# Designs tried in a protein design run: designed miniproteins, single chains, continued (5). Part 76

Each design is a single chain, and the fold is of that chain. pLDDT is the mean over its residues in the fold that is shown.

## One batch from the design tools (miniprotein)

Design m18633
Fold by ESMFold2-Fast:
Structure m18633 (fold): chain A 80 residues (1-80)
Amino acid sequence: ELTPRQEKLRELFVKAMRAKEEKDWEEMEKYLAEARALTETPLEEKAVEYFEKMLNSEDEEKEEEYQEKLDEYWREIVKS
């Protein structure tokens, strides 16, 4: 079960992805900065790190690798 803070972190990920799709790089960086500021655990910090790598990747194989890592860390956060 996600805490309200972790739900907000997830919402920021969705907003950052939307900003990237709209090519609004300032909003994307703003949401990433807010996500980083919300992290309290090493797992959350790693989730944000791999999310940033995924957003900044232009290589499909690397993007998929980073998405797998993000999903793994997020799964551990939900179980904790």
Scores: mean pLDDT 80

Design m18634
Fold by ESMFold2-Fast:
Structure m18634 (fold): chain A 87 residues (1-87)
Amino acid sequence: VPALPADGTVLSAGEAAALIEAVLAADPAARVTVTLDGRSFEVRDGDEAERLLLRGSLEGVPAEVTIETAAGRATLTVAPQVPAAAP
């Protein structure tokens, strides 16, 4: 099981999606919940997690990801993507 980041860690959508995919591959019993714009979605597939996180990123909305595994639980914040150079 991969090491989970500390609670409150801020990740990009791509970083969070990669972590979720790795967790689900290592621990099929893991539970992943994505909260986006006050709506909570339980995801069982990395593809579903990636879609939700990319949607949040495109909408400029932060997402919260809760991962529950045999190794523990972590709650992460996914920051929306921003331009490399802010105006």
Scores: mean pLDDT 74

Design m18635
Fold by ESMFold2-Fast:
Structure m18635 (fold): chain A 90 residues (1-90)
Amino acid sequence: SAEEQAKKQEVMLKFAVGALDTLIGYLRVKNRPDSEEMIAQLNEDIAVLKDPKSSTEEKIAALRRAKEIAEKEGMTAVANLFQEAIEVLS
């Protein structure tokens, strides 16, 4: 049902926000020259995922950016969670 799909999307977005916080923490520990810029972008992406007025397309774009960073960092479980969130929203 539409209600069940909406609830599943809500739960997946909450998990995705938690995964983004984990990715941000990891980038802070790594402290590379580009870390501050990536952390700033990921914080903007969290705001998009938390905003009920942001479009599905904006949320998917945020999740795709986070997934690419997680994949490049070898964070397979985190990347897989972003992929599941993308599929639930699609």
Scores: mean pLDDT 87

Design m18636
Fold by ESMFold2-Fast:
Structure m18636 (fold): chain A 100 residues (1-100)
Amino acid sequence: SSEMEALVKQVGDLVDSIQSSIDTIEKTKDVDLTKTTLQMFSLELRDLSKKASKVNPKVSERLQQLADQLEKSLSSSIDEQIKTLKQVQSELQSILDELK
């Protein structure tokens, strides 16, 4: 459906964005950039979760959990924040593969 196609595209776009950010953060180890990145992706995941709730409630719940994980990591070390971003990227890739 067009709703499913839109969800697939948005999840795919987010996977690519997070992967690009991980590559930059791993090279720079910039604490401020990492925190900003976590906050931005948390907000994007929440917005995507709201959209997904109309199409696939299980995916919506998974996206909300990923947003919560990113927010929780804001109080952690940069190495733990990078680990969390990688875990979130992997889970988003799994969601994308399940939606194809």
Scores: mean pLDDT 88

Design m18637
Fold by ESMFold2-Fast:
Structure m18637 (fold): chain A 94 residues (1-94)
Amino acid sequence: SSGSQNVQSSNDQMDNIMSQVRSTMDDDSSSIVNQGINDLRTVLNDNQDSSPNDLNSIFQRYSQVVIDTLRSLGDNTTAQQVQQNTQSQSSSIS
């Protein structure tokens, strides 16, 4: 379904973000970011049949938590990439 396809695309994006985080940050910091991303995955999967607007709102809200976490850990480069990718994914869900 359209919802499942959007969730799969989001999961691929999150995998790329986690790969970059693991390459740029220590294991402890990466674990914190991975927890936030896994929480986002769970929420998106639980809501995959929701309207595109609801999925977009969920994705934006949880992605902001990941961005804020990355910024607090000093990884502004990955935070900017997550922000850009989140904006792109949001447009795809719409």
Scores: mean pLDDT 68

Design m18638
Fold by ESMFold2-Fast:
Structure m18638 (fold): chain A 67 residues (1-67)
Amino acid sequence: MEKALKELNEKVGELSEGARDLEQIKEAVEKAKEEVMKTLSPEEQEEVQKKADEFLKQLDKLIEQDR
């Protein structure tokens, strides 16, 4: 579990390199989730999905608050 979440965080960092706005970070999270999910067990996939969804919801809230 923890290792899978660390892999997700590292992949988000790689894919968001040079991101200039929250939308680009959101795209990086979605791509990182897709890439990491391909190599994980079903239980790890569930945890990664949950973590990625929480992060995406937080980004959506920040985007909505930026008027």
Scores: mean pLDDT 74

Design m18639
Fold by ESMFold2-Fast:
Structure m18639 (fold): chain A 78 residues (1-78)
Amino acid sequence: GNMSKSLQRALDVLRQSLETGDVQRAIDALMDALRDTTDLGHILRLIASLLIIIGGELDGNPQVGLQQAISIVEDLLS
């Protein structure tokens, strides 16, 4: 797949999830981006983003996890 397109879509969905609280949509978008990548560094950072979102949800701070995941995906696009 086109990595930049999938990462841009993931970023857009992460930003929407931060506003709506729909954490499942954020997870689904990151999983879609993960399926479109073969770069090990990108894979690791996308997995880290998923774990950070899950950790934020478990800690009762989903907004913090989503903001950190947004920063990781923004870095992958730069």
Scores: mean pLDDT 84

Design m18640
Fold by ESMFold2-Fast:
Structure m18640 (fold): chain A 77 residues (1-77)
Amino acid sequence: RTELAAETMRRSAELARKAAEDYQKKGDVENAKKLREIAERMERVAEEAQKSTPEEADFLATRAGTEAMVAINEAKK
């Protein structure tokens, strides 16, 4: 289901943008910038996944999810 993988990544991008806005309000410009960049990358990967085979879409979604989780955990410290 390439559509579900793409939708999941777009939803993750929205969450990353909201987190970036929260960091920006706190004056944490560096973490806000990181989360905005992650959101942009996730949106691009979602578009690629939608055009890919199901196997490729799953691989792209897994990679993007892992990168997002690592960056969000780093931003929390």
Scores: mean pLDDT 73

Design m18641
Fold by ESMFold2-Fast:
Structure m18641 (fold): chain A 94 residues (1-94)
Amino acid sequence: MTEDEKEFIARLKAKSLINYLKKLAEQSTDPDERELYRYAIELIEEAYKTLTPEQVDFLVEKINDILLEYRRNPDITPEEVKERLEKAYEEAKA
């Protein structure tokens, strides 16, 4: 895969996830859940500015997995998800 293709795919995935998270934040009635989605958006936007396309792609996929698990498991708190998102960002930087 070329660098241009990697950048395009990473940008498309990041933008798609940001738009989805904005919709989830708007629809959420829980302030903690709304803050969580906003935090995830800020992490993705920061990653896009500071990380490589490959690292951004990794982070976006990791965030999708974390959010899917959160939606499936009601015992997972927004605070725990936020901690997992922070860890995912640190893993993406490495």
Scores: mean pLDDT 82

Design m18642
Fold by ESMFold2-Fast:
Structure m18642 (fold): chain A 106 residues (1-106)
Amino acid sequence: AMEKIKKIEKEAKEELEKLDKEIHKAAKEGDEDKFIELLKKKAELQYKAMEEILKLVLSDPNASAADKREAVGRLSGAKINRIAADNIASNKSILEADIKQYAELA
């Protein structure tokens, strides 16, 4: 289970780093539609990775109660990130502020 979890974490990290570069590019170009699309895609990838990790932890007979709680917490965090991305997309003032912040990040 641990080796599969590490592989999922590594693959997710690499994909998320590529998405972060594209998000920064969209922000600098002022492409609001692309920025929203990429933010939602990032949140969905994080959610799916954490969901898969939770399934692996729950199916491992050697997983402790602490391991299971951590996996649930990670999925909950990813779900909150999905909700945050949807809220940014639906609020012009938040969207404009977030685009500005991403464009200013090095």
Scores: mean pLDDT 82

Design m18643
Fold by ESMFold2-Fast:
Structure m18643 (fold): chain A 102 residues (1-102)
Amino acid sequence: MKEFVELQDLVEEAMKVCSADDLKPLADEASSIIKESEDQLSDGQFFYLEFIKHAYQKEHPTEVHELARVILAGAEALRLLKRYKEIVELKKKLQEIVNRCS
């Protein structure tokens, strides 16, 4: 899915150019998506979302890295549920944030 790949690239860019305050509102939205998805996903799929949030954590992860990973996990939850229109909207919101940070 093209939009998901583009969203992953935007997450990487956001980690480089944005502050935690820039990402916090969208990360909160993504956290709500993950919480909503809990009853719709298998245990294995839900643990995979936790892995996405934590797999790249350094001993001292920055808050911006943590928030960007939450956004990515929210996008993956939408992808697993085949909610592709909402991935497009999430990507659009992240693009607007990154454009303001740059």
Scores: mean pLDDT 80

Design m18644
Fold by ESMFold2-Fast:
Structure m18644 (fold): chain A 62 residues (1-62)
Amino acid sequence: EEERRKRAEERAKKAVELAMKHPNVILDFHPGLDPEITEEDRERVLENEAAKKYYEEYKKSL
């Protein structure tokens, strides 16, 4: 369970970090269709969706 959650978080973090370094990169950090995904992984994805919105607002400001 912790392993699955950590994998989802890492994938999402890497996508966000990539987008921050390359302002024109489209964010797509859904963990994918994994039957092992738990509700905790889903919550992590939602938190990363908030990060995506924050990043987009940052881009608009600059």
Scores: mean pLDDT 54

Design m18645
Fold by ESMFold2-Fast:
Structure m18645 (fold): chain A 85 residues (1-85)
Amino acid sequence: MKSELASKLTAAALLVVGDIIENGETPELRELLDHIQAAMRAADAGDYDTAIEHLKRALEIAESLGMTDVAGALREAIDLLEKLK
């Protein structure tokens, strides 16, 4: 995985984990984190199409939850992946 992409995905994941620690785990936060982690695995394997699909689903969840910082990091990660493709 490219270092800038890894940094953005790690930042998004840490923000979600922080919310879980402070406010408790919800099904939506777990699904959001699962998609970010799946995207990280796909990107590390060079499967950028699968990574983008997972991040788009994660973005929809983050936007529905009003997590603007997470949504911003996910949009930047999608842009980076599309440039790597």
Scores: mean pLDDT 84

Design m18646
Fold by ESMFold2-Fast:
Structure m18646 (fold): chain A 74 residues (1-74)
Amino acid sequence: SALLEQAKAEIEAVYEANKDAPFEELEKALLAKFLEIHEQLEKILDDETVREVSAELGALASELLAEAKAREQA
């Protein structure tokens, strides 16, 4: 889905923009972007599609946060 790929790109862009920030700031930025995308998708997509896209984006955000946390602890 073009919308899913665009949403993933936006999550990754926030991660890249904040990769040198403290973990707390990165986590807040990623959560804020995830919620922003979710709200935008709810306005234009059906509930089932929103649930599917949100699950994929949540998995990506979780993986990026785990990577950032490991980097901070190094």
Scores: mean pLDDT 81

Design m18647
Fold by ESMFold2-Fast:
Structure m18647 (fold): chain A 93 residues (1-93)
Amino acid sequence: MTNEQLLKQNIDTALSFTQDLIDDLKSDERIPKSKKDQLISQLNTYKSQLQKVKKDFDNGKISLKEAMQQLIFIESGVTLAQMQFTVLRQEGS
């Protein structure tokens, strides 16, 4: 597998993980709606950013290194949102 193929696979994995978090948030009945809506909004922004990274890389607008740096930054944001969801779920218990 090329480094380019690995990058695209990692972006697709991050997109799937982000969508799963959005779906989990939408189905959660314990978290206040305002906090849920805020996290879903943030995750939708990260989804759009991941899609843009993939498109910009495919079109040669950004280098492999730039795409990897952007992916790491976005994945960090998704991870933080997932951690916030976990805390809110525990507070609702």
Scores: mean pLDDT 87

Design m18648
Fold by ESMFold2-Fast:
Structure m18648 (fold): chain A 94 residues (1-94)
Amino acid sequence: SDEEAKELLEKGEELYREGQRAYEAGDYETAAEKYSEAVELYQKAYELSEDEEIKKKAIIGLVAIGIEAAAMYADGAEEASKKVSEALLEALKK
């Protein structure tokens, strides 16, 4: 439902922010965990919603996480980046 999708989107946004804070603190493992959880919520919001705006926001969230994964890789956090990239690839297959 759109209400459930909206709740998942909002929770995904909170996890994304938590991931950014962990990344800024140099806690790459926690950042990867939070970003991967956000990916699952954004993907589920996209699948459950028929609202185009909710779907667009979910896609924007997934793209933002992809950029964060690339930044983590550039910083030498290869395993953390790989974890996030694998979560994104699984989301794109569905």
Scores: mean pLDDT 88

Design m18649
Fold by ESMFold2-Fast:
Structure m18649 (fold): chain A 60 residues (1-60)
Amino acid sequence: PSVTLEVTLTGKSEEEVKQQIEALKEMLESLGFEVKELKVELSREGDTYVAKVTFKLERK
């Protein structure tokens, strides 16, 4: 059994968005989920970086 979580993150730099993704991953792991797969679709809209992130999660 797995759960899929889709989230959209925004930031002023690619590094900022990557830090947000890592923080979210660590939060999910602290809540008892194992991240089995991580997909990131990164785009830019003007001066804003937009990441569509898909986590495939399994309960520990």
Scores: mean pLDDT 83

Design m18650
Fold by ESMFold2-Fast:
Structure m18650 (fold): chain A 68 residues (1-68)
Amino acid sequence: EVPAPEDVVLPETINGKKLFNTKSAGSGGPITIYAKYNGKWYGFSSRAELFGFEQIIGKKPDEIVELP
């Protein structure tokens, strides 16, 4: 169901822009949302962070898994 932590890709930049999902730069607590793009899972700590990532990518995720 929820992807394993080692399968989650946490990119720092896309197209030269910084992403909000940075582990040491105040990503804000545990990852609660996983979103899949082009076969890769990305972890986010909030819906707002995911929304920001969608704006950078220009596309909605293929799949979303939210932890309860």
Scores: mean pLDDT 61

Design m18651
Fold by ESMFold2-Fast:
Structure m18651 (fold): chain A 60 residues (1-60)
Amino acid sequence: MEFSREITLSSGVKVTLTLRREGDELTLILRVDGETVLEIPWSEFDKEKFAEAEKKAAEL
């Protein structure tokens, strides 16, 4: 399953945002002028958010 949407930034730059699901993996893909700038598995994004929350919790 793949969902793609083109977004125009206020600067006039066109960015294509794609969410691709391959089996159990969800991947976020960012393209600028057709070039892939960023490709992050959702599991890695979630992992970073979890690490941030853990750090914040440790300071409480």
Scores: mean pLDDT 65

Design m18652
Fold by ESMFold2-Fast:
Structure m18652 (fold): chain A 94 residues (1-94)
Amino acid sequence: SEFRELVERALELAEEALRALEEGRSLPSTQIFDLLVEAAALVTEARRLASEEEQVLLQEALDHLFEAMKALADPERAAEHVRRAIELLREALE
């Protein structure tokens, strides 16, 4: 499923961003931002293929990814938003 492949790739990128945030910013904030931008782009494409129920979950995941991008100066807050996005993306795959 193209939908599944897009969401799974977005999950991989979000999980990489989360790991970098939790490991005391092992990546520069610009690289973490780029990971989150790519994840958001994949989630946006997945929404075009999604059911109505999946679209709601994916929109909430997008909102959390955007809040994480804004919160990168506060890695703890950014990590909380990325974790919530990951939970919602996993729920969309059920």
Scores: mean pLDDT 87

Design m18653
Fold by ESMFold2-Fast:
Structure m18653 (fold): chain A 65 residues (1-65)
Amino acid sequence: QELFEKGGRAAAEGNYEEGAKLAVEGAKASGQTPEFGGMAMAVLALSMGGDPEAAEKAGRLASEA
């Protein structure tokens, strides 16, 4: 949870690489796949006022991590 929030916040600030890393760590800590982590981070980025482009970039980076 905390790692997903940090990841979404970083992505909303334009730090997509950091956001992707935190999303992957959060997914692993929760027993989820990295792909799930990327999706969750993208949703959090949007919920915190991130635009759709920022969310897409964050999700893509997470899937590559």
Scores: mean pLDDT 65

Design m18654
Fold by ESMFold2-Fast:
Structure m18654 (fold): chain A 74 residues (1-74)
Amino acid sequence: EAEATARALERLAEETGSEDLREAAKLVRQGIQAKAQGDLEKAHELIGQAIQLVADTLTPEQQARLERLAEEER
């Protein structure tokens, strides 16, 4: 669930102090809200931006940790 991913990003941002990861978490949450309101285009754009920030910011090890944190939130 995307909400679990947003919480995982928030926790990883706290651990690393990364502003980009905080912004990625915010974008995921905004995407969830847009999807709930039926704005699929906006949801797609926001989640796409979050994915790019994560891909550009995280090492492979940090990406694996993010997946683990997301599993724990589910």
Scores: mean pLDDT 78

Design m18655
Fold by ESMFold2-Fast:
Structure m18655 (fold): chain A 74 residues (1-74)
Amino acid sequence: MKEEIDRKAEELKRRLLEAGISPDVAEMLANAAKVGLRAGVAPEDIVSAVRTLARIYEGDEAAEKAEQALREVL
């Protein structure tokens, strides 16, 4: 359901912010995961894509934190 996907995206954003990822990047990553979930993309492919985006914008440590947050939510 759309509500479940929206809830997961909001939870992911919260966890990314708690992990020290910047608000703009956290919102971008949560929205990317939300789009993937709505399109029926497999969770592992969403994790891979969002981790890659986190690495590009905030480096390897941010990528590891984003992967952990995604695996806890998805």
Scores: mean pLDDT 83

Design m18656
Fold by ESMFold2-Fast:
Structure m18656 (fold): chain A 66 residues (1-66)
Amino acid sequence: MQKYLITATSGSIPDAVVNQIRALGYGAQQTGDKQIQVIVPAGLTTKEIEAVLNQAGVAYTIADQQ
């Protein structure tokens, strides 16, 4: 299980995006208007999270959290 911090570089991360990430089986917690902490279960990757963010038009960075 790996934690990531996703930070929007412009605008905010919509609640709908956070909910979509949760629906895919990831842990997701809004930590600010521009930040979510994501928990990736063993056997999953960030690929589907990145797809959701890209579909929503969110410009972002992903940082590994230990």
Scores: mean pLDDT 81

Design m18657
Fold by ESMFold2-Fast:
Structure m18657 (fold): chain A 69 residues (1-69)
Amino acid sequence: SEDELLKLLAEKFKVSVSKVREVARAILEELERNNGRITLEELKEIAKKFKVSLELVLAVLNLVNTLLE
């Protein structure tokens, strides 16, 4: 389930599930604004805004892309 995947990412990266959800939402909002595009700069800004690693943001982006295809 989606909740179980978010929980696994939270456990792996030592963050809360709510934090992973916030990151996923931020990525989805940028993809909607930019016709399915997101730049490395936007990903870095998301990492900084939520105080998470770029590695977590990239892992969440990969999950979001898998769910949207």
Scores: mean pLDDT 83

Design m18658
Fold by ESMFold2-Fast:
Structure m18658 (fold): chain A 67 residues (1-67)
Amino acid sequence: MEEERKELVERVEAALRQNEDILGPMTEDELREKAEKLARMHFYGKSDAYRIAGKEEEAERYEELAK
């Protein structure tokens, strides 16, 4: 659970760093804040998708990851 959230945040941070030439230089704190926000939105989106599909157990799991 916490590991899955950490993995996604780290992947998003890496993607943002790869595009620093486009986005402009960011501080480590700004990068982490943006990555955590995007990861949270991703997990909320997955929770909603699973709920629409009638998969309540998976929806609840991703909702917890978004918190």
Scores: mean pLDDT 78

Design m18659
Fold by ESMFold2-Fast:
Structure m18659 (fold): chain A 87 residues (1-87)
Amino acid sequence: SPELLAALLTLAAGLLAIRSATTLEQLLKGIAAALLGIGAIYEALYLPDTPPEVVAREVIGGAEVALRGSQSPLARALAAAALALAA
């Protein structure tokens, strides 16, 4: 499903943002992106009655945080891909 793929990309972007963090701000933004990605994955897999728009909002929020907060080109690329799938 595109929602699950976007959620997985958001988690991957967040984890890469954490790994590449050189400041506390970058680390906290990476953690926020990863947590939003985990929430979206959980809702997509275990809460099948969750509206797709709710999952999309968590993906968009997490991916935007990773895109704005990370200096990692790979984290930003995965975040951009998640945003494209959520749109």
Scores: mean pLDDT 85

Design m18660
Fold by ESMFold2-Fast:
Structure m18660 (fold): chain A 90 residues (1-90)
Amino acid sequence: EEEEKKKKIKELEEKLKELEKKAKEELLKSVESSVKAIGAAAEKTTNPEKSEEYTKRLEEHLKKSEEYEKKFEELKKEAKKVKEEKEKLE
């Protein structure tokens, strides 16, 4: 039983590492989309004749940023559950 417990802890550690990696990737994508949204807002100010096009780009990038942030939060929640399960075994 003790050896099975150690094996389970190791499996949870690997799962936690994978979730942390995925969370970091989604966070970076969210930040990148936010930067693109700022760029679109700046272009809208500089080129009012293309305001509609830049407004659409701004909205698309903001939506993508929000989608990636939601995925990041979901992955963080899953990582917390895995960490709590591991702590219960230790």
Scores: mean pLDDT 84

Design m18661
Fold by ESMFold2-Fast:
Structure m18661 (fold): chain A 86 residues (1-86)
Amino acid sequence: MKEKLIAEFEAGGARIKVTVKKVGDKYEVRIEASNGVRTTIEFKDGKVVKTRVEGADGPAEFDSVGEYKSSPDKLTEKAIKELEKE
């Protein structure tokens, strides 16, 4: 499977890493925070089909993961195009 780092930044006192990989006919975007919170978002045909959040006490607010929320479609589109070239 092809996997690519698409963004790395700091938000809410944690370091956030955003990766994307192709899984069959869909794309999986993984957002990992250094505080142990992990979010996985599955995209198929340009649409979100599944979201999963793991770790930390209580739900981590998605607003604290910053940059990816502000431009998810553009970051995901660029990452998909890069994976297709490989």
Scores: mean pLDDT 62

Design m18662
Fold by ESMFold2-Fast:
Structure m18662 (fold): chain A 88 residues (1-88)
Amino acid sequence: MKEAMERGKEFGVRLAKLPEEEQIEEIERLAEEMHEKLENGEVTEEEVKAFVGAAIGAYTLALEGKDVSKYSPEELYEYGRKLLEEAR
């Protein structure tokens, strides 16, 4: 869980620095990789949710010009989770 959130934070920060076309490509590549790992039992659904939540939180704050390093992976996960629930 903590490692998934840490990886999500790193991915979100990296994604925010990429051109829009590359952001789409990275998201699609990650979605395929995560689907394969879930089918193979290499990751759990909870780990995928932790990664995605932290990534969305980090990505959103980085796009807003915030210093993402000031936030814990858990804080980024909670923020991203809230954003996902608001989008439903």
Scores: mean pLDDT 81

Design m18663
Fold by ESMFold2-Fast:
Structure m18663 (fold): chain A 74 residues (1-74)
Amino acid sequence: MMPVLSEETLKMAILIAEQEMRNEKDPEKAEQLLKKFEELRKAGEADPSVSEELKKEMAEAVEKMRKRVEELKK
């Protein structure tokens, strides 16, 4: 069952995930945070009630989180 997510809830989830990722120093924990957020992004992508703008913001957040994980693995 795909839950209907409010736009404000998804925007808050993006902000929280980005903040947690900026503060994380452990590459394994950062990778777990990325995987969890990628699952949320996939759910949002599959939900037709989610705006295209918000889907783009989620995709951009995933890209930023991936860069952070790569930096921590260096």
Scores: mean pLDDT 77

Design m18664
Fold by ESMFold2-Fast:
Structure m18664 (fold): chain A 98 residues (1-98)
Amino acid sequence: SMEKIKELEKLTKEILELVKELDKETDVLKEVGLAIRIIGLLLDLEQLAKTVDPEEAKKILQKLIKELKELLKQITNPLAKKVVELTIKEIEEILKKL
């Protein structure tokens, strides 16, 4: 449905914003908290992607991978780099199942 597609797009934007926040974070406990939140959104993303039109889900997830790869070039925080790399790999696995 259109509502689920919009929700999927909203989740992708939230993941991108949390990644940017994680890159800027200097407090270790807050960094871990942000990483956990990103993982939680990724699980929600996987579940929601399976409930929408596969072609639309693939387009949205492929766009997210592209945007995450661009951010990865700019990220300096080591935890943020690792979280983004793992996020990209997991989204690629979700795409294979759609």
Scores: mean pLDDT 88

Design m18665
Fold by ESMFold2-Fast:
Structure m18665 (fold): chain A 89 residues (1-89)
Amino acid sequence: SVAREAAMYLLAVAFIQENGLTDKQKKIVFEMTDEMIRLGVTVDQFNKILNIIKEKGPIAGLEEILKLAEERGDKETADRVRKLLEELK
């Protein structure tokens, strides 16, 4: 829903502001948010991924999104998340 998508983007913006992220890190957080919106994850699942990013970094967050995409059989999302992981090296 539009309300769910808006809530996830607002959480992403708050996370970016609270954690003083670089422009490259901000881009990755927004790209992760877009992929999680496409996967249809709940706001609670999104908050869990943001907590993983905070504690373990964006690579760990992307790996959890990749796992979710693979478990759901969403090959297109899985392929895009793998590309984001390659960009982070």
Scores: mean pLDDT 83

Design m18666
Fold by ESMFold2-Fast:
Structure m18666 (fold): chain A 62 residues (1-62)
Amino acid sequence: GSEREEAKKQAEEKLKELLKKKEFEKAQELATGGVRNAEDAGDEETAKILKEIAEELGLKVE
């Protein structure tokens, strides 16, 4: 995949690792920060994907 696709996979794996360790606060912060950074960069597609991943994992990123 592209470097962007690799970055998306790494973000998902990182969030899953934090959730497995029950580090919900860190997972929430990473998800929220990732969505905000993507939106600030104008990358609405990445922001949407990160929101979907976060929602599937039970994190709030509105």
Scores: mean pLDDT 73

Design m18667
Fold by ESMFold2-Fast:
Structure m18667 (fold): chain A 77 residues (1-77)
Amino acid sequence: SLDEFVERIEKLIEEVRELAKSLDPEVKAKLEAEIDEIKELIEEAKKLDPNSREAAIKLTAAAIRAVGLLTEAEIAK
């Protein structure tokens, strides 16, 4: 479901935040700014029909960006 997909992306975001706790404040600020952009994609998807292709595309983009942030946080440590 759309809610389950959103929950999975939010879990990835929380993993990024956990990793960011040990990083420099400037790197943490950059990661938080990227998280805000991912959350905006999720909010845009929530305004659409949950069965729409557009909602699926926005959530997929959010998921790809969240995985990218996990990689960035891992490299930064």
Scores: mean pLDDT 84

